# Designed miniproteins, single chains, part 2

Each design is a single chain, and the fold is of that chain. pLDDT is the mean over its residues in the fold that is shown.

## One batch from the design tools (miniprotein)

Design m37
Fold by ESMFold2-Fast:
Structure m37 (fold): chain A 76 residues (1-76)
Amino acid sequence: KEEEIRRAAELAERAFEAALRGDMDSAVEYFRQALLSLSSVSQARADKIGEELRNSSPGILESLLAMFRVVMEIEL
């Protein structure tokens, strides 16, 4: 569990960095991988979230921040 949270945090940080660079494709992919590093998140759910983030390109940074917060709160 602690290793899953740490891995998810590392990938979420990479997603934030990509989003700040305007690299939305990399940001979505890193965030999807962060979700998949948690045993409670299925591949199908991660893919759906990734698709929704791509469709919400104007708010992708806000979406990534909100989802990262949710992941951290659920695992606490």
Scores: mean pLDDT 64

Design m38
Fold by ESMFold2-Fast:
Structure m38 (fold): chain A 69 residues (1-69)
Amino acid sequence: MVELSPEQREAVSFIADALIRVGDALEEALKKHPGDLEAIREAMQPKFDEINAEVKARLAEWEARRAAR
């Protein structure tokens, strides 16, 4: 098995949690806007922006930790 660094394990856990959150948000959007692909896309955009911002923050944190060591 490939052994992951602590940072890589944090990344994998974050990605798994992010995928679950996207799935839950998509299910809610589908329930609120059945058959309206444009409304679903608009409802999902803030969630993607939120997760993208969290990913960028995590990457910046990991880079800072590596530079400090």
Scores: mean pLDDT 77

Design m39
Fold by ESMFold2-Fast:
Structure m39 (fold): chain A 78 residues (1-78)
Amino acid sequence: MTVQQRLDEARRRVDELERAGAPKSVLADAYASVGRLALQNGDPQLALQYAQQALSLDPTNQEAQQVLQQAQQQLQQQ
């Protein structure tokens, strides 16, 4: 499976969780996962957006905080 395919699957999972009314912590984890995959796919702007959404749902989410920092770092290098 390519990073692009994993990103597409993670985005579908976010949609499924939103439709199911999942708790904010579960949604934050899902958004953080999309952000991590966006970074791996070379899209730090998309990663920044998803990390910010995750942190708005759960400001204690460690993965989202890490994705945010890495996305900001990569955007400075572009």
Scores: mean pLDDT 85

Design m40
Fold by ESMFold2-Fast:
Structure m40 (fold): chain A 62 residues (1-62)
Amino acid sequence: MEFEKLNINLTRLSAAGEEVASKTYEVTIEKVDDSLPPIDASTLRSQQIKEEIEKQRRKEEE
């Protein structure tokens, strides 16, 4: 299987630097191709993580 599960913790700060929200997301992403350069692999992984977090946030608002 070419999937991995990650736990991503996001903390939001106010303009004054106070923590207003903290949340952990469990995201499932596809593993990147081992033949890709590390920079390209890192970029692709970051994009998948952002998309999965956005999907989960949208689902929570519903």
Scores: mean pLDDT 70

Design m41
Fold by ESMFold2-Fast:
Structure m41 (fold): chain A 77 residues (1-77)
Amino acid sequence: AAEAQARLARGVALAEKLIEAAEKVEPAKSRTVERTPDRVVLRLETDKFVLEVVVTADEVVVRLIRDGKEYVLVQPV
């Protein structure tokens, strides 16, 4: 549905802004993007942390791994 695609696109835009903000804090060692029609995974790896954002039409899941600790935030879209 067009509405689901619009929500996915908004979630991806938010995820990209989050990755850009994180790169201003620490330089990226690697950036990966895995894209399917209904799910997008963006991963940023730095010397100090790993940030993974999983985007679907229903939610944005942010995972931050730092100093052996994992933080998870789930944001409904």
Scores: mean pLDDT 82

Design m42
Fold by ESMFold2-Fast:
Structure m42 (fold): chain A 66 residues (1-66)
Amino acid sequence: AGQAAADALGERHRRVVAEAIKLIKELYKQGKSREEILAEVTKFLREAGFSNPEAAAEALVDYVLG
């Protein structure tokens, strides 16, 4: 029971992260600045229920864009 619940939460987290990465790539392709991408990704993660959306967005943008 506990393992299945942890797997379900992990799958939800992985799905949200995958969508955030896709969003970063799409915004970058549209010519958005790093600041604009960070703002949009932070908003997306906040609405998805992340506890620290600013830090998560910065880490993901850094990972995707370098």
Scores: mean pLDDT 78

Design m43
Fold by ESMFold2-Fast:
Structure m43 (fold): chain A 84 residues (1-84)
Amino acid sequence: SAAAAEEKAKLEREFEESSKTLFELGRYFGSDSNPTPEQLKKLVDAIERYLAAAEALGIKLPEEVRRNLSGLAKLAEEKLKKLE
């Protein structure tokens, strides 16, 4: 149906955008930069959106990818705590 096609297209855009966001924000940690609390929160949000969109689209993420995202979220939470 047209409605289902539109919903799928929206999820695909969400998946692409969140993927780009988490990749770019993740690089800030690796570049030894001082990420802001806003950047850290956006990274955690992007990981959640990426995983949700992948599940809704039926995309099976490799376990290694899921573990890497989990690790990145923990790193972001640790850095956010240090900035308090």
Scores: mean pLDDT 77

Design m44
Fold by ESMFold2-Fast:
Structure m44 (fold): chain A 59 residues (1-59)
Amino acid sequence: GAAAERAARAEGERAAALAEGEDRKQSLHYGNLAAEAAGRGDAEAATRYGRLAAKASKV
């Protein structure tokens, strides 16, 4: 029922908040690679790593 669906959604939100720390580590890893590539003037690599960082944060 609706109450069980609301409880499941709330648990999903908590799981997402807890997973945020892990996603942050992956996003930071790819973000650092993107920043390093951008600092080198490698726009293609910066875009690629930036996309990976964004994908990690959507998990």
Scores: mean pLDDT 70

Design m45
Fold by ESMFold2-Fast:
Structure m45 (fold): chain A 80 residues (1-80)
Amino acid sequence: SAAKQALLAVLDDILAKETNPEVAADIQSLRQALEAATDPESLKNIAEQAISLAKKYKLDPEQVEALERAAKALYEEVAA
């Protein structure tokens, strides 16, 4: 899925720049879950978790925007 690959790429970019080990661990867990997920319900839940994570950790505005865009695209692809 193009949307799944886009979200994986955004998570990888955030991980490469993240210095907080707690934030990095949560993003790594989400990335592993996304990579393993194949069913619509799991992918939808992961997209929702990505948006929640961006807001929880107050990431850079550019990172938040990229993550929300990729997560929304995945959610819409799977839910539609």
Scores: mean pLDDT 80

Design m46
Fold by ESMFold2-Fast:
Structure m46 (fold): chain A 83 residues (1-83)
Amino acid sequence: SAEMEARRKRATEITIKNITEMIKSLLDKIQALRNSPVQNEKAIAELEKKIEVLLEGLKNMPDEEATRKALAEIEEHKKKLAG
């Protein structure tokens, strides 16, 4: 039904947004650790691994257009942190 399709699309959109926000938060934490005077390469590696798992989750979402936009938003966030 149209209602079921709309509900599935909305649930997918919410999931993509939540994963995107989690990835951005983890990128912020990595940047803070890299800018810290205390070296913590193991913690950075663990956060990077979590990002890889979340990115795989995003790529497997059924909304390819929303996923592409989310990935572009993540790349833009990385550029802002690097600049």
Scores: mean pLDDT 86

Design m47
Fold by ESMFold2-Fast:
Structure m47 (fold): chain A 92 residues (1-92)
Amino acid sequence: APEFTDEQILDIMDSLGRMAEAIIKTSPLDEKTKKELIEKWKIVLDARRKEALGQPLSPAERARAAEARAALKADIDKARERRERELQRLEE
């Protein structure tokens, strides 16, 4: 038997989505970038929700989720590199 009900899984996914959106909205990024990040995050969460519920993703949904994940990872990697450069500058 599954440990979590479908309703509990959906509640967790919804909570994660709201937290991510709140963090993005309060970040110092421009409004266009915030909107794009929120849209990418929603795509990733929708795919994860379906996977968590044991629902198969369509090939189109899988491709969209993979593209959104790759784009989010690239954005995170750029932010990390920027922070590392700023920290290195402070250490010099």
Scores: mean pLDDT 73

Design m48
Fold by ESMFold2-Fast:
Structure m48 (fold): chain A 98 residues (1-98)
Amino acid sequence: GKVIELAKRAIELAKEAIELAKEGKTEEAIEKLEEALRLLIEAAEDDPELKLEAEILLGLLGIVRGVEKVTGKPLEEELIKLAEQAIKLAEEIIKKYG
């Protein structure tokens, strides 16, 4: 159904974000991960706990973006970790609703 399709698309976007982060394409990685997390919020619309987890990850991504803009530090590890958490959340949604 729509929920599973959204979660699968989020996994693909989060995987793309990991590859972009490893290439030093930080801004593109953030954009892909933000899209993935917004799809997970939509997929979890009727599940308050999973929706809150997606919203927390989106908030953390906002902090990572802010740190990058202020410091110019490589945030590859932080972006990969957030993307891996997004993939895990998407897999939990697929398991529960598939």
Scores: mean pLDDT 89

Design m49
Fold by ESMFold2-Fast:
Structure m49 (fold): chain A 68 residues (1-68)
Amino acid sequence: GSHMAAARRAALEAEAERLQREAVRAVSLGDYKTAAEKLREIARILEELGELERAARVRQSADNLLAL
């Protein structure tokens, strides 16, 4: 949205970082399906933050993991 409070943005960024750590762990365990799901959730958060290019890149990474 056009009106995002700094606190809400910080909370969404922290959630994305947490999901990124979970995705990295899933990859290290060979759980590419869970990793891709976490990356898609990160992309949704980035879209909400207006970070559309970064969201597209993260979605591409998720699709690459699923194209096994």
Scores: mean pLDDT 84

Design m50
Fold by ESMFold2-Fast:
Structure m50 (fold): chain A 84 residues (1-84)
Amino acid sequence: SHLEEVGREIVKLGEEAAKELIEKSPEQARDADIVLAAAIEMGAHAADPQKAREVARRYAERASPEAAEKIEEILERGLKLLEE
């Protein structure tokens, strides 16, 4: 379904962002894990934008500012995919 495709795309965005963080600085492995976990859970809630935003906020609070910005970018792009 379209929702399943959007969920998978959100996870891919998270995987790409996590790889960028680790490649830029191996010390950001924890932040990369947080970004990926946030993307997976946001993707699971693609049908519920309010829940996806709540998930993003909770993970962002535990992340560095850079990783938090990546989580917000993934959320915004995921929500746009729902609208096309």
Scores: mean pLDDT 83

Design m51
Fold by ESMFold2-Fast:
Structure m51 (fold): chain A 97 residues (1-97)
Amino acid sequence: GVTVTGVALGVFADGTGGVGVVTDSSLAITGGTAVFESGNVATITGGGTSAAGNGVGIGWGKVSAADLGKKVTATLTFSDGSTGTGTGTVTAVGTNP
């Protein structure tokens, strides 16, 4: 099994737009192949090939209309020393789904 042990969150490409991120560093990923998927910028998700317990979700806590079209990245570090990186584009403003 693999547990998320760290998250490094990128800034928007223009160096502005500080945003919050919600993480679950205790989530263990087991079974199958964990897939790192960039959703809309409000959510960067990873998932296993099995049940919901294998997912990793990272949500942006805050975005504004000025941030539309900007790219953001997140890097997850896993307990086995591997990393996953997701990149999303701001396509919506408001609360994370």
Scores: mean pLDDT 43

Design m52
Fold by ESMFold2-Fast:
Structure m52 (fold): chain A 118 residues (1-118)
Amino acid sequence: ALSPLQRAAKDIADAMLATAEAALRAGLSVAEANRAVAEAALAVINEYYADESAKLSEEEQRMLEEMAAGLLEVVGGVLEEGAREGLSQEETIARIREAVRAQVAAWAARHGLAPIDV
């Protein structure tokens, strides 16, 4: 079973991936897609912070904010690269998914957490 921190991390990553995919399929610009992904991450973070039962420490909250910032940077980078290189929506989505999984895995390993399936 996932810890509260691992569940929050997974929910943030899943929301960012789903939003990036939806934005690309809707034909949004890179700037619009980046904004939507950032808003999705912030919405999930705010839901966890408002939930007193989530029991996230201030340190765990900072760890989640670090992860979300890192994910936003890699998603934005892939969106910009995909637009510049003329990649298909499917190829761009596949690269975003790979980059997010790698970033979450690196973040989890850095903090001594078990692997999170994204």
Scores: mean pLDDT 88

Design m53
Fold by ESMFold2-Fast:
Structure m53 (fold): chain A 98 residues (1-98)
Amino acid sequence: MLREILEQIVELAREAARLAREAGRGDEEAARRLVLLLTALGILLAAAGLAGLPEEKVRELNALLRRAADAADARDYEAAARYLEELAREAERAREEV
């Protein structure tokens, strides 16, 4: 269960980073889809915590997601993509430890 949740977080974070880059190129549909994926990532991070991901790691991943959301809200889609790629890398590392 936790491994599968982390795998989904990795996949969605990578897709969100791709959408952030598309939004940065003026794709309004990509910008709307990015908001939905950021919401889904928040729900999955909460689920990972309930499934036994250590509290410190949940806080680390949530901090990256919040930075990505703040960057996207400011229309700094390059920064949003970088934070989402870092979120994917950290979630992948957490998955390897399960």
Scores: mean pLDDT 89

Design m54
Fold by ESMFold2-Fast:
Structure m54 (fold): chain A 68 residues (1-68)
Amino acid sequence: LYAELTLDDGKKVTIYESEMEEITLESGTKILKKKIDENHTAYFDPEKKRVVVLDKDGNVIGIAQAKE
C-alpha cells in the first residue's frame, strides 16, 4: 500500500506502508508512523487504508486514501 499527497510547503510525497514503523496508541490500536521531514509526520491506519499527515504543531495538513 502507498499514498500520495502534497505537503503545506508544496512538496509532493509518496508514503509506502513497507517503510513505516508500527506504533501502539494509548487505546491499544496499532497504526504505522513515518517522519517525512522536521516539520511533517505521516500516520497510516491499515484498517481504513488511510494516511494522515500532521505538521510539527499537530495540525492535519493532508489526508490521502492508500492505493495497492
Scores: mean pLDDT 78

Design m55
Fold by ESMFold2-Fast:
Structure m55 (fold): chain A 77 residues (1-77)
Amino acid sequence: MRALAEEYVALRLAIDRYYREHSSTDTELDAEMRELEARLRALEAELAKHDGEEVAELLEEILRRTLSEEELERWRL
């Protein structure tokens, strides 16, 4: 589960960064975003097979370890 959670966080951060950096869709960005979103959905399906509370706590731990306070608040919106 930890490896899945690490990959999930990495993909979510990559997707959020793309949306933050790019206001308009271009050909390359659009194709790359679809790939990342497809991988994210696959990881969400795998994580859904585990205890939701444990998954949520693990994701929060990884985010706090990986992100600064301001980045973490941005992640939460």
Scores: mean pLDDT 70

Design m56
Fold by ESMFold2-Fast:
Structure m56 (fold): chain A 83 residues (1-83)
Amino acid sequence: MEEELLEKAIKELNLTDRQKVALRSLLFWLEHPPASAKVELDINDKEKLLEFVREVLKGSGFTDEQIEKIAELILEYLKKKKE
């Protein structure tokens, strides 16, 4: 599932190796948040998810368009996993 999302993002957004590593880390953190995490993620609010993705991917060279598309792919993935 994580690999499918990663492959879609790579193909659609032409991600660099650095961006792939950052996205993989983000996906791992979303699936396995540490008990001490102070960040809350509201997966039912697209705007809050977009802000969270933007903040986590900050400094990895992503464009606003890439961040928005990644947030959409993550939201779709999380909804499918819940259903």
Scores: mean pLDDT 69

Design m57
Fold by ESMFold2-Fast:
Structure m57 (fold): chain A 74 residues (1-74)
Amino acid sequence: SAAELAERFRAADPETQRELRIEIVRRLRDEYRALPREVILEEAKKAGLSDAELEEQIAAFEAAVDAALAEARA
């Protein structure tokens, strides 16, 4: 579970924390992609985002995740 992963992260050494960080980032991306469209649209409306702004935010998030994973592999 996410709570178990977080506890393992806090107790881990720096090398293990790096490995867990990759796993956490990957899981967050997968969880985001698995969200129902209706949930994403509801949250966007609460934030006052237009459809175009939502698309920009999604693109920025995907780019940031890809960059973080590339950096972690280097």
Scores: mean pLDDT 64

Design m58
Fold by ESMFold2-Fast:
Structure m58 (fold): chain A 90 residues (1-90)
Amino acid sequence: MEEKKEHLKEAIKALEESLKGVRELVENSNLPEEVKEKLLKALDEAEKKIKEAKEALEKGDFEKAFKLLKEAEGIVQEALKPYEEELLKM
C-alpha cells in the first residue's frame, strides 16, 4: 500500500514539474495570443485536477488520485496535440 502512495506521489510531482515547464514554453512561444490563452486555460484545469489528486492521495483514496492524475494528463495532451511540433521547436 505504501509503495502505491509513493509511486502516485512521485507521478503527481513529475506532472506538476512538467506543467510548469509547459506553461513557460507556451508563454515564451510565438503562438497567437488567442491560442496561448486557450492552452493556459487547459493548463489551469490540469493543475486543478492535480491539486484534487494530491488531496485524494492524502486521504488514502489511491483510485481517485490515479483517475484525477490521468484526467490531468489527458487535458494537457488534447490541448497541446495541435501545437506540439511548434512548442517542441523551442
Scores: mean pLDDT 80

Design m59
Fold by ESMFold2-Fast:
Structure m59 (fold): chain A 73 residues (1-73)
Amino acid sequence: GPEEAARLGEELREGGEEYVEGKAAGDAARATAGALRAIGSAFQLGLLGEVDLLSEEAREAAEKAGVDLEGLK
């Protein structure tokens, strides 16, 4: 529901931001952790059928992390 979508969208946004920041800093461990967090959250949103409930910010963070949100529908 909307609660799970909001929580997962926030985790997706944070993971995407960590990926971008880690990649820019050359921190492979941070970038990998951020990417895995973003991918895991996106996969859970897909299983719930709630990808369309994501905020614009969460969607942008996912795109920057290379996550195909449309492929999860």
Scores: mean pLDDT 71

Design m60
Fold by ESMFold2-Fast:
Structure m60 (fold): chain A 77 residues (1-77)
Amino acid sequence: PKGPPSEFEKEFAEVDKDGDGYIDREEFKEFLEKYLGRKLSDEEVEKLMKEADTNGDGKLSKIEFGYFLTQLDLKLS
């Protein structure tokens, strides 16, 4: 998902099903599976979550998620 910050915020809100301002592992897995168009193993999700979760709190903030999207685009390009 490439786009301006406003589109990122919309995507974050769609992924954040709890509406608490954070993305948990299950929400993150659903996003990744949708983005990649395939199911992911728990190991793949854990690896990607660990790369995105820079604070180690087990959840992704808007900043961490946005940074991860940039990293994901670089890894897939």
Scores: mean pLDDT 70

Design m61
Fold by ESMFold2-Fast:
Structure m61 (fold): chain A 56 residues (1-56)
Amino acid sequence: LTPRQKVILYFSERGKRIPASITAGLANGEDPAAVIQANRDAFSAEELAGLEKVLA
C-alpha cells in the first residue's frame, strides 16, 4: 500500500471523512506525512498517533 492509501484506509476503517485540507494536499502530490503534520490541529492526539504509526 502507498502512504496515501494507508491514510485513506485509516479513515475508512473508522467510518470518518478525511478533512478537506488533507484531501487537497494528497491530490497535489504532497508527502502524506508532511500533509498530516501541517494539519495536525485538525486531528485528536489519538488520530495523529494512529496516522503517524500507519505512515511509519
Scores: mean pLDDT 78

Design m62
Fold by ESMFold2-Fast:
Structure m62 (fold): chain A 74 residues (1-74)
Amino acid sequence: SAAEVAALEAQLAAAKTAEEAFAIGEQLRALGRDDLAIAAYDKATALEKEQGLGLDISIRGGVLVLEMAVERVT
């Protein structure tokens, strides 16, 4: 419902970890709000970047793409 989407948007704004933002994105995606899910995944990626893990999460053409910079792990 629209109320559930609004609640998830508020939770996303308050999210402080990549895991939390990603989980909210999955819930938004399940509700059919791919636009908001993309925003949540972008936030999760940005939070992961801050930790130096190099984990990239994106949606292109309705497909979720999860990429890792594994080359930096030695």
Scores: mean pLDDT 68

Design m63
Fold by ESMFold2-Fast:
Structure m63 (fold): chain A 69 residues (1-69)
Amino acid sequence: MEEARREAEEAREIARSGKRIEPSEAAKYAAEKLREIGEEVDRFLRELGELRRAGREEEAEELRRRFIE
């Protein structure tokens, strides 16, 4: 019954403070930023793969190094 007790306590606290309806704004902002980062990562990986398939190992290594730095 730990779960039930924890949920009940949190529900009481939230009801008292009325603070359970907020986080969509912060979550939305975080989601947008993560989306942009994910898009850049996907593009980087695609370019890296193309360089490697073309036998440009040195350029692929430099691209990876620049991305990490």
Scores: mean pLDDT 66

Design m64
Fold by ESMFold2-Fast:
Structure m64 (fold): chain A 70 residues (1-70)
Amino acid sequence: MTEEEKVRRELDYLTLKAIELERKSTDNSYIKKIRTLVEEAHRAYEAGDFERARELIEQAKKLIDEYNKK
């Protein structure tokens, strides 16, 4: 599996997770930050900047982990 395929699969997963979280609450600042990071990661992926996309994906994952601890 290529690096590009790995990044795309991670983005697909996070996009679905962001949608699930937004369905629970739109007023939560963590959920808004997660959505923003996912959108920025998609833009980086479309630009071919897979390093930036991975950084944004990791940031989104950390926020999801923090939200789940609340």
Scores: mean pLDDT 78

Design m65
Fold by ESMFold2-Fast:
Structure m65 (fold): chain A 72 residues (1-72)
Amino acid sequence: MYREELIEKIMKEYPEISREQAELIILLAGDDEEKIKELAEEVVKEKLTLEDIRERIKEHWNAILDRAFERL
Protein backbone atom coordinates (compact mmCIF):
# COMPACT_ATOMS: atom_id res chain seq x y z
CA MET A 1 0.00 0.00 0.00
CA TYR A 2 3.04 2.33 0.08
CA ARG A 3 2.59 2.56 -3.73
CA GLU A 4 -0.87 4.11 -3.15
CA GLU A 5 0.75 6.92 -1.13
CA LEU A 6 3.18 7.63 -3.99
CA ILE A 7 0.30 7.75 -6.50
CA GLU A 8 -1.60 10.21 -4.28
CA LYS A 9 1.53 12.35 -3.82
CA ILE A 10 2.12 12.56 -7.60
CA MET A 11 -1.51 13.50 -8.31
CA LYS A 12 -1.46 16.12 -5.53
CA GLU A 13 1.71 17.79 -6.87
CA TYR A 14 0.70 17.35 -10.55
CA PRO A 15 -3.12 17.46 -10.79
CA GLU A 16 -2.90 17.20 -14.61
CA ILE A 17 -1.59 13.62 -14.25
CA SER A 18 -4.20 10.86 -14.19
CA ARG A 19 -4.08 7.93 -11.76
CA GLU A 20 -3.13 5.60 -14.63
CA GLN A 21 -0.26 7.87 -15.68
CA ALA A 22 0.96 8.06 -12.05
CA GLU A 23 0.94 4.25 -11.81
CA LEU A 24 3.07 3.96 -14.99
CA ILE A 25 5.49 6.64 -13.72
CA ILE A 26 6.02 4.65 -10.50
CA LEU A 27 6.48 1.44 -12.52
CA LEU A 28 9.23 3.10 -14.60
CA ALA A 29 10.96 5.04 -11.77
CA GLY A 30 10.46 2.54 -8.93
CA ASP A 31 10.90 3.98 -5.43
CA ASP A 32 13.29 6.74 -6.63
CA GLU A 33 11.50 9.98 -5.68
CA GLU A 34 13.87 12.08 -7.83
CA LYS A 35 13.10 10.03 -10.98
CA ILE A 36 9.37 10.11 -10.16
CA LYS A 37 9.48 13.93 -10.04
CA GLU A 38 11.48 14.17 -13.28
CA LEU A 39 9.07 11.85 -15.12
CA ALA A 40 5.98 13.60 -13.71
CA GLU A 41 7.31 17.01 -14.81
CA GLU A 42 8.07 15.62 -18.29
CA VAL A 43 4.57 14.12 -18.61
CA VAL A 44 3.03 17.53 -17.77
CA LYS A 45 5.38 19.62 -19.95
CA GLU A 46 5.32 17.31 -23.01
CA LYS A 47 1.66 16.22 -22.51
CA LEU A 48 2.66 12.56 -22.80
CA THR A 49 -0.16 10.07 -23.35
CA LEU A 50 -0.54 6.69 -21.61
CA GLU A 51 0.82 5.08 -24.81
CA ASP A 52 3.92 7.33 -24.75
CA ILE A 53 4.66 6.29 -21.16
CA ARG A 54 4.11 2.60 -21.97
CA GLU A 55 6.60 2.88 -24.84
CA ARG A 56 9.22 4.29 -22.43
CA ILE A 57 8.56 1.45 -19.98
CA LYS A 58 9.12 -1.16 -22.73
CA GLU A 59 12.39 0.53 -23.75
CA HIS A 60 13.53 0.64 -20.10
CA TRP A 61 12.77 -3.08 -19.53
CA ASN A 62 14.61 -4.06 -22.74
CA ALA A 63 17.69 -2.13 -21.54
CA ILE A 64 17.59 -3.89 -18.13
CA LEU A 65 17.25 -7.33 -19.77
CA ASP A 66 20.18 -6.65 -22.13
CA ARG A 67 22.41 -5.64 -19.20
CA ALA A 68 21.32 -8.64 -17.11
CA PHE A 69 22.15 -11.12 -19.90
CA GLU A 70 25.56 -9.49 -20.47
CA ARG A 71 26.46 -10.36 -16.85
CA LEU A 72 25.69 -14.04 -17.41
Scores: mean pLDDT 73

Design m66
Fold by ESMFold2-Fast:
Structure m66 (fold): chain A 95 residues (1-95)
Amino acid sequence: SSVEEEIRRKWEELVREAEAIAAASPVPLPALEEAREILLRFSEEHNYNFLEIWRAARETGDEELLRALAALILEMARQYPKAVAEAAAAEAAKA
């Protein structure tokens, strides 16, 4: 549970940072397919995982990469409440 709470907190922080990027952006966030393509190009060149790409984008101020990462994070955040609700419903059905 302690590990789960730390993961949840770090995820919530990441979502808040993504929301801030979206709000500050002068252009709309890229479509998910384009966002994935941008991340794949960077990943292939640098052999980085998602968090390493996030760190690099923030350190360099790469606006295109930050917008792509924000788009993916916000999509995952939209899916999270449904996954939690489905897990809660499944647990209730066992009682």
Scores: mean pLDDT 73

Design m67
Fold by ESMFold2-Fast:
Structure m67 (fold): chain A 74 residues (1-74)
Amino acid sequence: SAEEIERLLRELNELGERLMQAIARRDLATAEKLLEEMERLTKEAPPEIREWAQAVVDFGRELLEDARARLAAA
C-alpha cells in the first residue's frame, strides 16, 4: 500500500542518516550493522520501490568500502 511504501521510505531515510553519521565517526562496525538492516528492509520492499531501495543500499555499501579503504591507507 502507499502507506507501507511511505513508512519504508522513512525507515530507509532514517537508517541512511545514521549510516552516514557512523561513517563520519569512523564507527565501521555500527555502519555495517545499519547497512545490513537496510538490506533486510530492501528484500521485504514492494516491487515498485525495490530497485530504488537496492540502489540506495548499493551506494551505502560503496561509501562504507571507501571509508574502510581510506582508514587502511591512513
Scores: mean pLDDT 85

Design m68
Fold by ESMFold2-Fast:
Structure m68 (fold): chain A 64 residues (1-64)
Amino acid sequence: ATAETVGNGIKTLIDSGLSPRVAGGIAALASGGDQEAGAEAGERLAKGELTPKEAGELIVSAAK
């Protein structure tokens, strides 16, 4: 998945009622990345510290 697609996926999960940490963690695991890095990206996205694209880039860049 592209970084933008991953970030938009997190936003969709949050909008569906998942916590930001859970949404980010799921997206990271689905992308082969680290769950904790994904959880952090989801929290920062929810706080407005990251755009969806930036959150997705953080997850993709942290992938093993």
Scores: mean pLDDT 77

Design m69
Fold by ESMFold2-Fast:
Structure m69 (fold): chain A 92 residues (1-92)
Amino acid sequence: MRAIDEAVALLRGLGAAATAKSAKEGLERMAEIAEEALREYGNEAVLEALVGGIAGAKLAGDEELKKALDEALEIARERGAEAAVEWLREKA
């Protein structure tokens, strides 16, 4: 995986979470971004997308979205990126 692919995943997550009109919309967007990142670039890109999403949720003041993305990041670190993507789809 190239560092630029990780940076793009992070920026996509940040933008999606920062501009979402609700926690539900943010979770739906993050699920799509994380699933695409996993398919194209693998596990590390999913971690970067989630880190970006957490930063975006903080900027938006969306505490519900931030807590959900913090949990998804823990799942990705403990159980792998596929488990985190599945959790995000179920939560959305």
Scores: mean pLDDT 85

Design m70
Fold by ESMFold2-Fast:
Structure m70 (fold): chain A 81 residues (1-81)
Amino acid sequence: MEQELKLKAVSEMFRGLAYAVEGNAEEAAESFKRAADLYLEAGDKEAAIETLEMGIKVGEKLGASPELIEELRARLEEVRE
């Protein structure tokens, strides 16, 4: 179960990177958010933090909505506790 969640998270990360290469900031950031959620479900807090940081960085550089960036930042704060 945890292994399957991690594989799904990795899949969402690669999907996010594919959207980023296409210049689709919103979809890229949303994919990184989904990947982070899957890592959290798998109990991998470190991977979730790294994924959220990547999603914020990519989203900001490519122009994702401020609302989505704020959601990613809020989730990052929550994960850090």
Scores: mean pLDDT 85

Design m71
Fold by ESMFold2-Fast:
Structure m71 (fold): chain A 92 residues (1-92)
Amino acid sequence: MQEAVDRAAGSLQLAADFLSTQSSPEAQQLGERLRGTLAQVADLVTAPVADPEMEKLLAELSKKPELSEEELLELAREAERHLAVLAEAVAA
């Protein structure tokens, strides 16, 4: 349980930091949502660690100056998996 929460938080923090480098309103809105969730669960996080799949995705996306709509949707889908873990932790 704690390991899943820490991995979700680390992965979303990495994604939010990346999204803050993007100029598109959609990317900024996703980043805001991720930061908001992270603020709500800060007291539940012990040792945040990014998921290797999230790190790999962000490394690929960082090769371009701007995200395409498809790339933003792929990142959003990956982020939603981690958001679901944090939502369950808050509900428990």
Scores: mean pLDDT 82

Design m72
Fold by ESMFold2-Fast:
Structure m72 (fold): chain A 109 residues (1-109)
Amino acid sequence: PLSEEERKRLREEAIDWISEKFGVPKETIERYIKELKASYEALAIALFLKELFNLKEEEFKEVLKRLSKVGPGELRDKVIEIIREIAGEEEASDEEVEEFLEKIEQEML
């Protein structure tokens, strides 16, 4: 199991990575996590969706809120649901959405 210090360091590294990757101030990232009770993974995915679909601030916050309400095992399915709602259910295949999600997950490494 990770120590409390190791968990703090990983949290700081996640904030640093998101801040650098998306050009979002660390204070803004911490605010989203705290106010919306978001996980770092949900926030990173929501920021990728914001960039890809040019989401407005309120649309981004709603996506982040929806992703933050699901458990880790349900996150993939919820992302697929949201992408289909934004792009249109008939315009994106399951394989295309899954490939897109895997690309996001790979960039988070």
Scores: mean pLDDT 72

